# Designed miniproteins, single chains, continued (5), part 99

Each design is a single chain, and the fold is of that chain. pLDDT is the mean over its residues in the fold that is shown.

## One batch from the design tools (miniprotein)

Design m19650
Fold by ESMFold2-Fast:
Structure m19650 (fold): chain A 67 residues (1-67)
Amino acid sequence: SKEFEELLEALRKEAEEFGIEELIQRYLGLSPEEARKLARETPEEELIEKVAEYLLELLEKGRKARE
């Protein structure tokens, strides 16, 4: 979807500027240690996709909750 593509682009830019560990901490609520471990075990692009999917799910739930 367009929303997913927009999120992926924004998250890639943020990961490039601040690093993937910071992105994971911010959006998934992980500790620095957990984020470092996950970043070492999982490809960066896969982590960016997972964060984008999580954010899209939150947006959809937020939309339904306001109705």
Scores: mean pLDDT 79

Design m19651
Fold by ESMFold2-Fast:
Parts: C-alpha cells; structure tokens; sequence
Structure m19651 (fold): chain A 58 residues (1-58)
C-alpha cells in the first residue's frame, strides 16, 4: 500500500502536481509507520480533492 502511494506521488511530480505529490508522500509515510493496509484508490481520490482545494486557494 505505502509503496503504491509513493509511486503515485512520483507520477504526480512528473505531471507537475507538486501539492498532490506532497500529500501522497505524507500519507504513504503514515501508512508505512502504522503497518495498516488502505485502499490506494480511495486515498488517491481524497488526496486529489485536497490538492485541488489547496490549489484553488493559491
């Protein structure tokens, strides 16, 4: 789970979506620390919403 989130963060960085990449990296680090499995698609969807909201404020 954490590894897939890190891969998505790298992909977001390549697309120039820095805020999304940062959010995904933070979530990946927490998932790795907790050792719990999360739905990667659900996490990505929420991260995208958070990034879009943050970008709309900038």
Amino acid sequence: TAQKLRELAEEAEKEGKEILARILRVVAARVEQDGRELDVDAVRERAEQSAEYTESLL
Scores: mean pLDDT 75

Design m19652
Fold by ESMFold2-Fast:
Structure m19652 (fold): chain A 97 residues (1-97)
Amino acid sequence: RREEQERALEELEALLREARRAQAEVKANPEDEEARERLRRLARELARLLRENREALAEYISETLGISREEAERYVDLLVEILEAYATEGRSAAEVL
């Protein structure tokens, strides 16, 4: 239902905002292992929730930010790819490359 969907989407947006904050911390200090681990855990959780709620999230983002539905869907898809890549390879790939 609309109210239940909005509450679920608010939780996803809160996690996304927290992940963006953690990402900024990692960019400011890439050697911060604690910040990197926190971001990796948040990325994995966000990717899973975004996949499960893709359509509802895209609609909510489109309405909330005033962007097109297609643009919102693209943002969700790109975020999932980035989050999954970081969660899977963030430590090893960044350290070896």
Scores: mean pLDDT 70

Design m19653
Fold by ESMFold2-Fast:
Structure m19653 (fold): chain A 70 residues (1-70)
Amino acid sequence: SEVEQLEKQAEEYAKKAVEALKAGDFEKAEQYAKKFQDKLNQLVKLGKTDLAFQLAGKAQQELKAAYEAL
């Protein structure tokens, strides 16, 4: 489904953003974070606000852990 594709794409962009941050590539991390946010916005437009919030919360937790490890 469209929702499943958006969820998978959001998870992939979040993972790539965290990986780029851990590698010190802040420009690439910002680009992937923007793509992640775009996928969340699309999920919200489809009425999947709770799913978008869950994905955002997980990404924020992983991002916080990556920053604390720098």
Scores: mean pLDDT 86

Design m19654
Fold by ESMFold2-Fast:
Parts: C-alpha cells; sequence; structure tokens
Structure m19654 (fold): chain A 56 residues (1-56)
C-alpha cells in the first residue's frame, strides 16, 4: 500500500500524471490527465493564498 502511494507521489512530482492515474486505477486518458493536473494546481494556489493570509 505505501509503495503504491509513493510511486503515485513520484509520478506527480515528475509530471507523469498518466502513471499517477493508472496507479489510482483511473483511466489515463488525455481528458483525465488534464483534469487531474488542474485539480492539483487549484489546490496549490489555495494553499499559497492561505499561507499569504497567515503571513501577517
Amino acid sequence: MMDEMTAIGEAIRNKDYASALKGLGEDSSEENVKKFQETLEQSKEAGRQAARELAE
């Protein structure tokens, strides 16, 4: 279980979203890869915004 999660994390870090989706048992279609990448970018932006609000 942990090894699979580590492999998915490495794939995301290397921008290999197709392999990450396959590790999750999802279709690695171009549409799913794009949606997955957009979700990750939105999460990063939300985290950065929250950090800026706390940085006063």
Scores: mean pLDDT 70

Design m19655
Fold by ESMFold2-Fast:
Structure m19655 (fold): chain A 70 residues (1-70)
Amino acid sequence: KGEEYVEEMERILENARKTPGVSEEAIKELEKLLEQAKKAYADGDISRVEELLKKAREVFAKAVEEVTAA
C-alpha cells in the first residue's frame, strides 16, 4: 500500500544523506519528492505515490553514479 511506498522514499532519502558525495541538490529533490508523496498518500492517490517513488529511485541512482564517476 501507499504507506510502504512513502516509507521506502524515507529510506532512500536517509541513505542519500548518509552517502558521501551526494549533492545537496539531489537531497533537496528527494525531500521535495517525499513531501509530494506524503500529500498524495493523504489524498489516497496511491498511483501518484508510486510514480513519485520511481522518480526518487532515479534521482538517487543518478546521484550515486556521479559519486562513482568522480
Scores: mean pLDDT 81

Design m19656
Fold by ESMFold2-Fast:
Order: sequence, then C-alpha cells, then structure tokens
Structure m19656 (fold): chain A 78 residues (1-78)
Amino acid sequence: LKEEGEEYLKKGIEALAKNNFEEAKEYFEKAIELYEKTPESIGNLAEAYRLLAGVYYKLGDFEKAKEYLKKANELFEK
C-alpha cells in the first residue's frame, strides 16, 4: 500500500512536470486514497495533499486548492 502510494506520487509529479494537470490530479488522488489507509504514512499523505492543492491552483480551482492546502497543514499540527 505504501509502495503503491509512492508510485502514484511519482507518476503525479512526472505528469505535473509535463503540465498534464488532469493526469497529475488523478495520480495524487489515488496516492491519497492509499495513504489514508496507513497512519505511518502521514507525512506522505500531507505531501500528497499539498501537491494536489498545487494542481487545483494550476487548474483555476482556488477553493479546492485552499481546502487541500488546509488538509496538508492540519496533518503537520500536533
């Protein structure tokens, strides 16, 4: 599960580097789904939320960008 999540994060980052924002969104959403099932992956989950927020910002969906950035920041609060 963690390894699959890391693979999706990598594919999302590659898609983002190519400006394939919709493809990047799909991969980051899949990574998030896998990381949500593994508490030890909280740092990876936070990073996936942060990257997804960046994708939504590039797509012009500023409301979702803010929502996912907030989710990422909340995971770093202890």
Scores: mean pLDDT 80

Design m19658
Fold by ESMFold2-Fast:
Structure m19658 (fold): chain A 80 residues (1-80)
Amino acid sequence: SAADLRAAADALLAAFDARFPDLPAARRAAVRARVAAALARASRIADPARALAALRLEAGALEGMTEMDLWVEKKAAEKA
């Protein structure tokens, strides 16, 4: 259901926040916006299992991108 998909998105955002507790508010807002967009796309998928899988894939990609961005920023700060 749409409610189940929203609950899954909320759980994924909570897990993301727990993994990146010190993430700047602006970047956290950008992640939240991307998850909201992924939720909107997933809500158009008729198969609930496929919808959840699509949402989880997007969340995983955002986690990987965030790790990479933080690593790049750390390396840039070390050179400054």
Scores: mean pLDDT 83

Design m19659
Fold by ESMFold2-Fast:
Structure m19659 (fold): chain A 75 residues (1-75)
Amino acid sequence: DEEIERLKKEADRLEKEGNPEAAIVYEQLGYLAHQRGRLDEAVEWFEKAADLAEKLGLHSLAEQFRATAERVRAR
C-alpha cells in the first residue's frame, strides 16, 4: 500500500517539524483508508487529525474531523 505508507511518513515528518499540514495529511490518510474499505483505520486517522487540529486551536476543523470519524463508524 504505497500511497498510505508514503503519506504516513509525510505526516510523521510534518508533525516532528510542528507543521500544521500534518493534520491535513492525516485527513487524507483517513479518506484513503475509507476508500479501500479499511473503516477502523479510517476512523483512527480522522481521530488523529482531530486531535492535532484541537491542539493547534483549530476547533471547527477538529469538530469536522470527529464528525467524519463518527460517520465512517456508522458505515
Scores: mean pLDDT 82

Design m19660
Fold by ESMFold2-Fast:
Structure m19660 (fold): chain A 78 residues (1-78)
Amino acid sequence: MEEELELEIEEAMNQIRLAVLKLIASKHPLSEEAKKLLEKAEELLEKARETKDLEERKKLIEEARRLLEEALRLIEEE
């Protein structure tokens, strides 16, 4: 379980990196707003790594993934 959650965190972090590359490439007017969402998602994933409670870790990962998806929608919904 703990190892599985660490893998989910790594995957989410990789998705954030890809989202940042899209922001750089697109130069969308909402890039600043999307960047803030990505920064918050990264903070949540960092908290998930430090959290010992498995349920709390799952919630943090889920919230981070929601913020990531929201950021991607902002830059892709032109």
Scores: mean pLDDT 76

Design m19661
Fold by ESMFold2-Fast:
Structure m19661 (fold): chain A 76 residues (1-76)
Amino acid sequence: DEELVRIIYEEALKYVDKDTAEKATEANRQAIEEASDDPVERALRAIYAASKVLLDEGKIDEATQVARDVVARLRA
């Protein structure tokens, strides 16, 4: 879902620069395409893929905050 990708991009931009947020967003698109049709599995895979990009860059606190904010926004 493009809306899920947009939410992740917006939340990532609060903590990282645009280039890093775009890299995380591309990882989300790949994860969503490989996921099942279950919306929960797609959301979890997308969040994990974005967090992994930030973790690979050593941005552990930012990865945690992005994951938390995306989950909170999806539950609202």
Scores: mean pLDDT 74

Design m19662
Fold by ESMFold2-Fast:
Structure m19662 (fold): chain A 71 residues (1-71)
Amino acid sequence: SEELEREIDIAMALMKVAVAEIAYRRDPTPENLAALAEAYREAAEVAREAGDEELAREFEERAREAERLLA
Protein backbone atom coordinates (compact mmCIF):
# COMPACT_ATOMS: atom_id res chain seq x y z
CA SER A 1 0.00 0.00 0.00
CA GLU A 2 1.06 3.61 -0.52
CA GLU A 3 0.78 4.15 3.24
CA LEU A 4 3.23 1.32 3.99
CA GLU A 5 5.58 2.57 1.26
CA ARG A 6 5.55 6.05 2.86
CA GLU A 7 6.31 4.52 6.29
CA ILE A 8 9.26 2.63 4.80
CA ASP A 9 10.50 5.81 3.07
CA ILE A 10 10.34 7.71 6.39
CA ALA A 11 12.16 4.92 8.25
CA MET A 12 14.89 4.80 5.59
CA ALA A 13 15.33 8.58 5.62
CA LEU A 14 15.61 8.59 9.42
CA MET A 15 18.20 5.79 9.25
CA LYS A 16 20.24 7.80 6.72
CA VAL A 17 20.11 10.81 9.06
CA ALA A 18 21.27 8.69 12.01
CA VAL A 19 24.16 7.23 10.00
CA ALA A 20 25.23 10.68 8.78
CA GLU A 21 25.01 12.14 12.32
CA ILE A 22 27.19 9.34 13.70
CA ALA A 23 29.71 9.76 10.85
CA TYR A 24 29.98 13.51 11.44
CA ARG A 25 30.35 13.07 15.22
CA ARG A 26 33.15 10.51 14.75
CA ASP A 27 34.92 12.45 11.99
CA PRO A 28 33.80 16.11 11.67
CA THR A 29 35.02 16.74 8.12
CA PRO A 30 33.37 19.08 5.58
CA GLU A 31 32.57 15.95 3.55
CA ASN A 32 30.68 14.33 6.43
CA LEU A 33 28.94 17.62 7.24
CA ALA A 34 27.84 17.94 3.59
CA ALA A 35 26.50 14.37 3.68
CA LEU A 36 24.64 15.23 6.91
CA ALA A 37 23.07 18.33 5.31
CA GLU A 38 21.98 16.19 2.34
CA ALA A 39 20.47 13.55 4.67
CA TYR A 40 18.52 16.28 6.51
CA ARG A 41 17.22 17.71 3.22
CA GLU A 42 16.09 14.25 2.07
CA ALA A 43 14.38 13.61 5.42
CA ALA A 44 12.59 16.99 5.22
CA GLU A 45 11.29 16.15 1.73
CA VAL A 46 10.09 12.68 2.79
CA ALA A 47 8.39 14.15 5.90
CA ARG A 48 6.68 16.83 3.78
CA GLU A 49 5.42 14.20 1.31
CA ALA A 50 4.03 12.25 4.29
CA GLY A 51 2.22 15.38 5.58
CA ASP A 52 4.40 15.75 8.69
CA GLU A 53 5.01 19.50 8.47
CA GLU A 54 6.57 19.70 11.97
CA LEU A 55 9.17 17.01 11.23
CA ALA A 56 9.87 18.58 7.83
CA ARG A 57 10.45 21.98 9.49
CA GLU A 58 12.84 20.46 12.05
CA PHE A 59 14.95 18.78 9.36
CA GLU A 60 14.93 21.93 7.19
CA GLU A 61 16.30 23.86 10.19
CA ARG A 62 19.01 21.24 10.80
CA ALA A 63 19.97 21.29 7.12
CA ARG A 64 20.29 25.10 7.16
CA GLU A 65 22.47 24.91 10.29
CA ALA A 66 24.77 22.33 8.68
CA GLU A 67 25.00 24.40 5.49
CA ARG A 68 25.86 27.51 7.55
CA LEU A 69 28.80 25.60 9.08
CA LEU A 70 29.99 24.64 5.57
CA ALA A 71 30.06 28.32 4.44
Scores: mean pLDDT 88

Design m19663
Fold by ESMFold2-Fast:
Structure m19663 (fold): chain A 73 residues (1-73)
Amino acid sequence: SGADLIAENERLGEQLAAEDPEVGKELQAIRDKGDNVGRVLAARKTVEYAAERASRLKKLQEEIDKLNEEIKK
């Protein structure tokens, strides 16, 4: 539902701001434009940062997998 999507986007934005204050500051500046466009842009930017975070976690998992293979030798 739309409400679930909004809630998830807000949760991701809060998590990103907690992990990186500069990201939080950027997202807040977009919201502070005080219009509907600012809200949509902030939601979009939140998704972009969440995707970057997911990519970083995937790379870390790949490195862990490589180290586990080396340990098994």
Scores: mean pLDDT 78

Design m19664
Fold by ESMFold2-Fast:
Structure m19664 (fold): chain A 64 residues (1-64)
Amino acid sequence: AEEALRQALEELYRAMNAAKATAETLSEAVRLANAGASPATLARIPGVDEALARRLVEAREAVA
């Protein structure tokens, strides 16, 4: 029982660390989108899928 609790807390900690890494990746993706990168180029960034890449480009085009 205690081992299962420790495992659950460890998984939560890993999820938090993954969220920080995702934030850094998203910052880079936004920078490249602002520089005119295509959705296909953005989707090559680890952690960025095609749907997110298209959303970033659409958001920038809407502001332009």
Scores: mean pLDDT 73

Design m19665
Fold by ESMFold2-Fast:
Structure m19665 (fold): chain A 64 residues (1-64)
Amino acid sequence: SAAEQRDLLEQANKLIEEASQALARGDRVRAAELLLEAADLYGKVPGHQALSERLRATAERLLA
């Protein structure tokens, strides 16, 4: 439903904000975990696959 999609996007956006805060503190591992969670949520919403893939790629780079 549209409400479920909105909830997923709001949660994903909150996780991205938390990831930015973790990066500001130098916590690359925590930032990567949060970005992977956000990517999973974007992946459940139609039209957001490219965003999901970019977040996964960013998380993988943070862990390298």
Scores: mean pLDDT 89

Design m19667
Fold by ESMFold2-Fast:
Structure m19667 (fold): chain A 66 residues (1-66)
Amino acid sequence: IEVDREKAEELAEKILENYEELLKKIDEPLRSIYEEKRKTLSDEELKKWIAEELLFQQAGLLLEQS
């Protein structure tokens, strides 16, 4: 698995498009964090934050496998 920033940004955009639906499916404490981020960040900043989180998850998986 390669850590791909462009791919993470595309996924973040899809997540942002369905943000309200996503909030209903996630549990605490992530739901509260996402709601707070949405209030404090612009849509572009929120998209970047989600993309960075996806990159960190991918990096974590690579570290676990190695």
Scores: mean pLDDT 62

Design m19668
Fold by ESMFold2-Fast:
Structure m19668 (fold): chain A 68 residues (1-68)
Amino acid sequence: SLPSPEEVELTLARMQLALVDHIARQRGLSPEERRRLVREEADNLLKRATSPQVKAEIRALAEELIAR
């Protein structure tokens, strides 16, 4: 079975947030700068998000990455 549109959107958002966090770490950026970049990407994703459920999950994922 194919994933739902919301599942696809959430998977892509998760990958984008993880990629931003990973690149920041690889570049040796400070924890503060890394957290800022994750927040900026989350804000961009939230502007494009299609549903309240996807928005809630994006916020939760960003908070999890910021807490690390």
Scores: mean pLDDT 85

Design m19669
Fold by ESMFold2-Fast:
Parts: sequence; C-alpha cells; structure tokens
Structure m19669 (fold): chain A 55 residues (1-55)
Amino acid sequence: MFSEEQKEQIRNLLLTLKEEHGDEAMRIFADWEAKHLSEEEREELYEILEEVLKE
C-alpha cells in the first residue's frame, strides 16, 4: 500500500501530466506504473487516476 505522502506525490504527477499532455498521457503513465505494482497498489493508483480525471 502507498503511504499518504506517496499518494499525494502520485496525484501531483498525474495532475502535471493532465495539464501538460492531457488525459491520455495519464492513462499511459498509469498502465506503465501498474506493471511494477502489487494488486493493492494498482487499485490505489487507479483510484487516484479517477479522482484526477474528475478535475
């Protein structure tokens, strides 16, 4: 599981990608990162992605 600090860092990275490159860049990033994550961490990553997409 990610710490609260790690979740905030991921959120900020995704927001930066969204602002600079759009929603597609965030999805590509998330899919690449998911390959290195546990099942629980992958779930947390996609929850953060969904939150950022709503903004």
Scores: mean pLDDT 78

Design m19670
Fold by ESMFold2-Fast:
Structure m19670 (fold): chain A 59 residues (1-59)
Amino acid sequence: MSPEELRQMAEELRKKAEEYREEARKLREQGKDLEADILEGVAALLEGMAAWLEKLAAK
């Protein structure tokens, strides 16, 4: 896998994480705190994966 492919995957994961964080915010506004917490957890995992892929691309 090329460094460019790794960076592209990281960018896609970060974009999805932002989408999940925005959805979680809307869920909290509706009082669905558990669902919001789950989506924030998923977003944090995606951000962690993106950071790992960025580190691999920098090699």
Scores: mean pLDDT 84

Design m19671
Fold by ESMFold2-Fast:
Structure m19671 (fold): chain A 59 residues (1-59)
Amino acid sequence: LEERLLELLKENGGDAVATVAELKAQGYSGEEIREAARRLLERGLISREQAETMITASQ
């Protein structure tokens, strides 16, 4: 999921809301998306703002 999230975020020009919507359309749960966003933030691969937006949009 982490690699797919990063790929979609890049394809959407950094649009975290659009990325979360696409992942949900692909069958990923909001909980899975939140966990992936948290791990990516811990790894320094996304910004804190992107992670917070994804967590909010995944609810």
Scores: mean pLDDT 81

Design m19672
Fold by ESMFold2-Fast:
Structure m19672 (fold): chain A 92 residues (1-92)
Amino acid sequence: ERERLKEYIDKLLEIAKKNGDQETIKKAESVRKKLDEATTPEQLEEVRREIAGLADELARKGNKEALQISIDIGVEELKRAVDKVIERRKAK
């Protein structure tokens, strides 16, 4: 859902601002703008990947909230991959 991606990016932007990390703030604002401009599923997937990358970057800097966002996105991606494999096996 677009709203879920918006919540993630808004939280990451807040974290970057609290840290005074100007480079990460710039990246988060760019991703936020891409989310607002995204109109296709492919564009939303691109934004999701960029949010995951930003969460990973902030998590590596020691931010626990960013680590949780990174885990949540990773778990959602893993679940989709597993569901696709199960579906293929059932179609045998």
Scores: mean pLDDT 77

Design m19673
Fold by ESMFold2-Fast:
Structure m19673 (fold): chain A 65 residues (1-65)
Amino acid sequence: AAAAIAQAEEAVKRGEEAEKAGDYAAATAHYGRAVALYRRVLGAGDPRTQEAMKKLVEAAAKAAA
């Protein structure tokens, strides 16, 4: 559980770095990993899972624009 949460946190950081670089496709992939990990360990209702989902949706929208 702790290792999976750490991996999800690292995926969020990678996504934020990709967004800062303007690489929304890479950001989407990283946030998607974070969502999958958080949802598996914490569930869909956890605020961390929900925040990662918001980042994923926003990055995906920017990648499609």
Scores: mean pLDDT 84

Design m19674
Fold by ESMFold2-Fast:
Structure m19674 (fold): chain A 103 residues (1-103)
Amino acid sequence: MTPEELEALSLLFLYQQFDDPNYRDKLMELYGISERELDILLEMLRVRYTPSTSPASIEARRQELRSRLGLDDEQIERLREVGESTSDLREMVAAARELGENL
């Protein structure tokens, strides 16, 4: 496990445990991203570290991403591809910004 993977896991774990708006604000400032881009980043981290394995779970997640984040099917596939292919938090942040700007 790389230092970048540990940082990403720690970020996901802390956010899920506390669900604190002030912690969200601090993370947005730290990474220079919007609230929507932070939510996209967290979903990339979930793809990598807590992946859905059943077709029903995958479809339920896609429906949630469409309704909550306004992502289309192509954007959801891009999010999954990034989450599956990289452990670099900086690469995930860059992809989250790109996906956030295309909405």
Scores: mean pLDDT 71

Design m19675
Fold by ESMFold2-Fast:
Structure m19675 (fold): chain A 56 residues (1-56)
Amino acid sequence: MRMRATAPVPKTSEDELALRPGDIVEVLGEVGEDYWLARDEAGRVGRVPKSYLEEV
């Protein structure tokens, strides 16, 4: 499932994925209630807050 970042996502720990608005990610699964595990277009994998992503 592909999703788009709606806001800047900062990387504050090594398990997180930094995104810019408009970045497309592939959702791989869930990490807890509030996070997706996602892969960006560069092949980097990390968790992203669900509130920053919208389905495309």
Scores: mean pLDDT 81

Design m19676
Fold by ESMFold2-Fast:
Structure m19676 (fold): chain A 61 residues (1-61)
Amino acid sequence: MDQKKVQQMVDNTQKMAQVWPPEVALQQGFEAVDSLDISDQAKQQAKQQIQQIVDQKQQQQ
């Protein structure tokens, strides 16, 4: 069930990255993941996905 929470945070970060500066979207995404009651491994995977989304958007802008 951790996967659903991770996907929700990733989706939220993707939406934020379109509206907010990449730096803000990254920080908000990481804070949201850290607040979840999920495993450290799931948090790391979520943070990696968030980082990739933000980096990709920053490169395209």
Scores: mean pLDDT 74

Design m19677
Fold by ESMFold2-Fast:
Structure m19677 (fold): chain A 71 residues (1-71)
Amino acid sequence: SKQEEADRLVKVAEDLIEQAEKYLKEGNKTEAARYISAAYIALVGAEMLGADPEKIEELRKKIEEVSEKFK
């Protein structure tokens, strides 16, 4: 179902955010940026498929927090 696909993309976004945070801790900003960009794409897909709005907001905030660390 679309809901199962939405939930899968939420999980993909979560995993990509975690990997981006790991790369940032390692000082690898280039890989962190790639993973955060992929996480954003997965999150947009999940939102389009009707994922939980609260979960979308939570993950969007995490993406913003990670992105701020690239300054």
Scores: mean pLDDT 86

Design m19678
Fold by ESMFold2-Fast:
Structure m19678 (fold): chain A 55 residues (1-55)
Amino acid sequence: MIELPEPRSEYEKVLQEFYKKAEEAIKKGFDLEELSRIYREYQLKLDEVRKKRGK
């Protein structure tokens, strides 16, 4: 697993989660469909974080 510095915000946590999931998908033998799903989840999580901080 990738060792990343401790995230300072929810935004950084979402980004680090994406990197970890993408690396695991590549380790499984590079599944394009799985990577696409991970990327879509990342975008949805980013949108949610933006909405929570939209004040």
Scores: mean pLDDT 71

Design m19679
Fold by ESMFold2-Fast:
Structure m19679 (fold): chain A 88 residues (1-88)
Amino acid sequence: IDELVREGMRLFVEGRYEEAIRKFEEALKLDPENALATLYLGMAYFELGRYEEALEYFEKAIKLAEEQGDEFLVERARAYKEMVLSKL
């Protein structure tokens, strides 16, 4: 799981968003509650201009991060949600 998330993050930084999405989706099949993978999946959809899909993942990331007590990830996901709403 950690390896799939790390590989996805590496692909994301390289601008390989479609491949990053595939890695994050694989991570979420193994751990559906992985808030970090969910956030990065939303970020990858955002970079591809797929704003409706990005919004769904940012909302899910907020919920998961709140359940897990990760306030830093909640703030990041909320910031991205506001950004995507400005594009819709």
Scores: mean pLDDT 85

Design m19680
Fold by ESMFold2-Fast:
Structure m19680 (fold): chain A 60 residues (1-60)
Amino acid sequence: AERTIKRLDELANIAEEKGLYEKASKYYEQIAKVYERLGDPEKAREYRSKAEHYRQKAEE
């Protein structure tokens, strides 16, 4: 779980640096789903918020 989250977070950061906001949003959505599976609703909500933020940036 920690390894998966770390990889997804790293991929999200790379996507952000390249201006690939849609990809960044999708990676943050996957992180949120992993936290849901782990029973951490606070972290899941935090990452869903980040996913929405980048989804909006992709539309701008």
Scores: mean pLDDT 81

Design m19681
Fold by ESMFold2-Fast:
Structure m19681 (fold): chain A 73 residues (1-73)
Amino acid sequence: MISKETLEAEVLIALGDMYLGLGDRLKNKDPEAAKEAYELAIKVYQEALKIDPSNETAKRGLEEAKKKLEELK
């Protein structure tokens, strides 16, 4: 059975994925909004990793968001 902690981590991962995708959609139309979206993705993936430090999906999402944020500079 899924634990409450696992469910909370999964919800944060889904939110991070949404922000990451939003950043990707906005990066050529509104780079400032894209930057904010990637920063929010980083924050929520970090919160997911506080709950489930071994979650490979959250680790991968965090690194992807960091890379995309750096590419906007």
Scores: mean pLDDT 83

Design m19682
Fold by ESMFold2-Fast:
Formats: structure tokens, C-alpha cells, sequence
Structure m19682 (fold): chain A 55 residues (1-55)
């Protein structure tokens, strides 16, 4: 990987699958497919709400 367009992608989202609800994880992954930026923002918000810092 030279540049790695996806910083916070499916792999990262799946890692927090245990902390988040299945529905939320599915939505995040789906959004990441269309707009990784939106998914990242949503993931960050959810993680912050749980008291976990983003990677």
C-alpha cells in the first residue's frame, strides 16, 4: 500500500463491531463504501460517545 485511500475502512469498523450494534456497524460499512469520509465522521462520533478515541 502506497497511499492507502481508506484510513478508517471496513476493517476498522469491524474491529469495533463488538462495541457497536449490528445495525450501526452495517450502516457504517455501507456508508464507507459510498463515502468513507462520512463513515469516518460517524465512527468517530460513536467511538467518542462510548469513551473510546479513534485510531
Amino acid sequence: MNEVEKRVGEADIREFEDLLSEEEVEELIRIAHEDPKKAKELLYKLLEEKGLPPP
Scores: mean pLDDT 68

Design m19683
Fold by ESMFold2-Fast:
Structure m19683 (fold): chain A 59 residues (1-59)
Amino acid sequence: MEELKKKVERQAKGLVNAAKLTHPDPETIKKVEELAKKAVESGSPDALREAARYALSIP
């Protein structure tokens, strides 16, 4: 549980940083941050995957 939560937190931070580099729109970055935060709160890899999918689907 604790080790998984730590990994999710690390990956969530990486995802937000990547979004900031590829998508300069503040509203879009805010949404990625929100989804990443939900993944950290739940400790769920599935929630993290949802955040990553959203980031990849942004035009």
Scores: mean pLDDT 73

Design m19684
Fold by ESMFold2-Fast:
Structure m19684 (fold): chain A 82 residues (1-82)
Amino acid sequence: MIEEAIRLLEEAAKAAREGDGEKAAELARKAAELAEKDPSVPQYLVDAARGLAVAAENGDYKQAEEGARKLIEELRKILEEK
């Protein structure tokens, strides 16, 4: 599930970079749902993914892209270390 969440966040970051806030928000929310189902993912990372969706919907594409990149890094760390 974490690997799928990372894939969705990579697509969300791309959508945000392309100015597609609706697609970025949808992908970020789906990633948050998958992350929430994994007990190794702390709640603050799930909340961060939901925050990315809100930023994308509000047109804060730079914040959505940067946030997605940071969240991908943290999720990859969980996969490699736990």
Scores: mean pLDDT 82

Design m19685
Fold by ESMFold2-Fast:
Structure m19685 (fold): chain A 63 residues (1-63)
Amino acid sequence: SLEEEKERLIDAEVERLREEIYQQLVGTPDKEVFEKNLTPEQKAAVDRALALEREHLRKRIEE
């Protein structure tokens, strides 16, 4: 289903963006390293930004 594919693309893009932001903040692509080297404040800020981006992606893909 195209709708299921759209949801998978949104999830993949959001996770790609999270890893990209984390990599820039920590300087490594290792996702396990992000957990211990990111502050709770940084993680919260990224989560807020990605929640907004997810809504933008959903609207863009669904339109």
Scores: mean pLDDT 75

Design m19686
Fold by ESMFold2-Fast:
Structure m19686 (fold): chain A 85 residues (1-85)
Amino acid sequence: NFDELVEEIEELIQELNELALQKENQEMLKLLGELAGRVVIAINNKDVEKLKKAKKLLEEALEYVKKGDWKKAEELIKEAIKILE
């Protein structure tokens, strides 16, 4: 379901953004802003395969954030941005 995929991605981005704000991680906030713009383009193009790949990277990034590994999470968000190009 495309609408469910979009909702799940938006929820992941929101949670990552809230955690980055609490941490005052300016680099992560910048990366999440760039990612959000690319996600909007992919949604408008209905690029389901890119969105699925981005979702997996976002889920992995969230797990690294929960472990305190912000550097690995930043790398995963950068990879998601590249996939959405």
Scores: mean pLDDT 90

Design m19687
Fold by ESMFold2-Fast:
Structure m19687 (fold): chain A 87 residues (1-87)
Amino acid sequence: DARKFVEDLLKRQKALENIRKAYEALEKGDVETAIKYLKEALDIVPSEFYEKVLELLEQGKYDEALELMKKHREETDIKRQKALEEL
């Protein structure tokens, strides 16, 4: 059980790192690198949200994909900040 917990944490960290690299690549206009990192992240941890982002990138809707990733990141940061402030 403790071993599974550590393995899950490592998987989440690797997925998040790949998502961050995909976002940075997309901001630089490197779509091929962004697609590569998103596929690697999804292979580690499935996500309906990032599958949609990947579909947009494969359809050439780069601005929509970047905006979705940016909004999701902002919403996650706001939720974390509010949770900490209520403690």
Scores: mean pLDDT 77

Design m19688
Fold by ESMFold2-Fast:
Structure m19688 (fold): chain A 71 residues (1-71)
Amino acid sequence: GAPDPVAVALAPYLPALVRLSLRTPGGITREQLSEVVPPELVDFAMRVFDVNGDGTISKAELLLMVRLASQ
């Protein structure tokens, strides 16, 4: 599972990331992620949430982060 510190670091960007996932049904790419978060957080987010190694972050992965950040 995703580490809590990464969820906390990405929490301010969650609304933008959710909107981006709604516009990109295939998942959020590294390039798209870099438009809304700092470069250092892009690498951490891709490594943590790209569980399947597809190079994308899915809406389901973002929803899991929201639930983890709320605990």
Scores: mean pLDDT 69

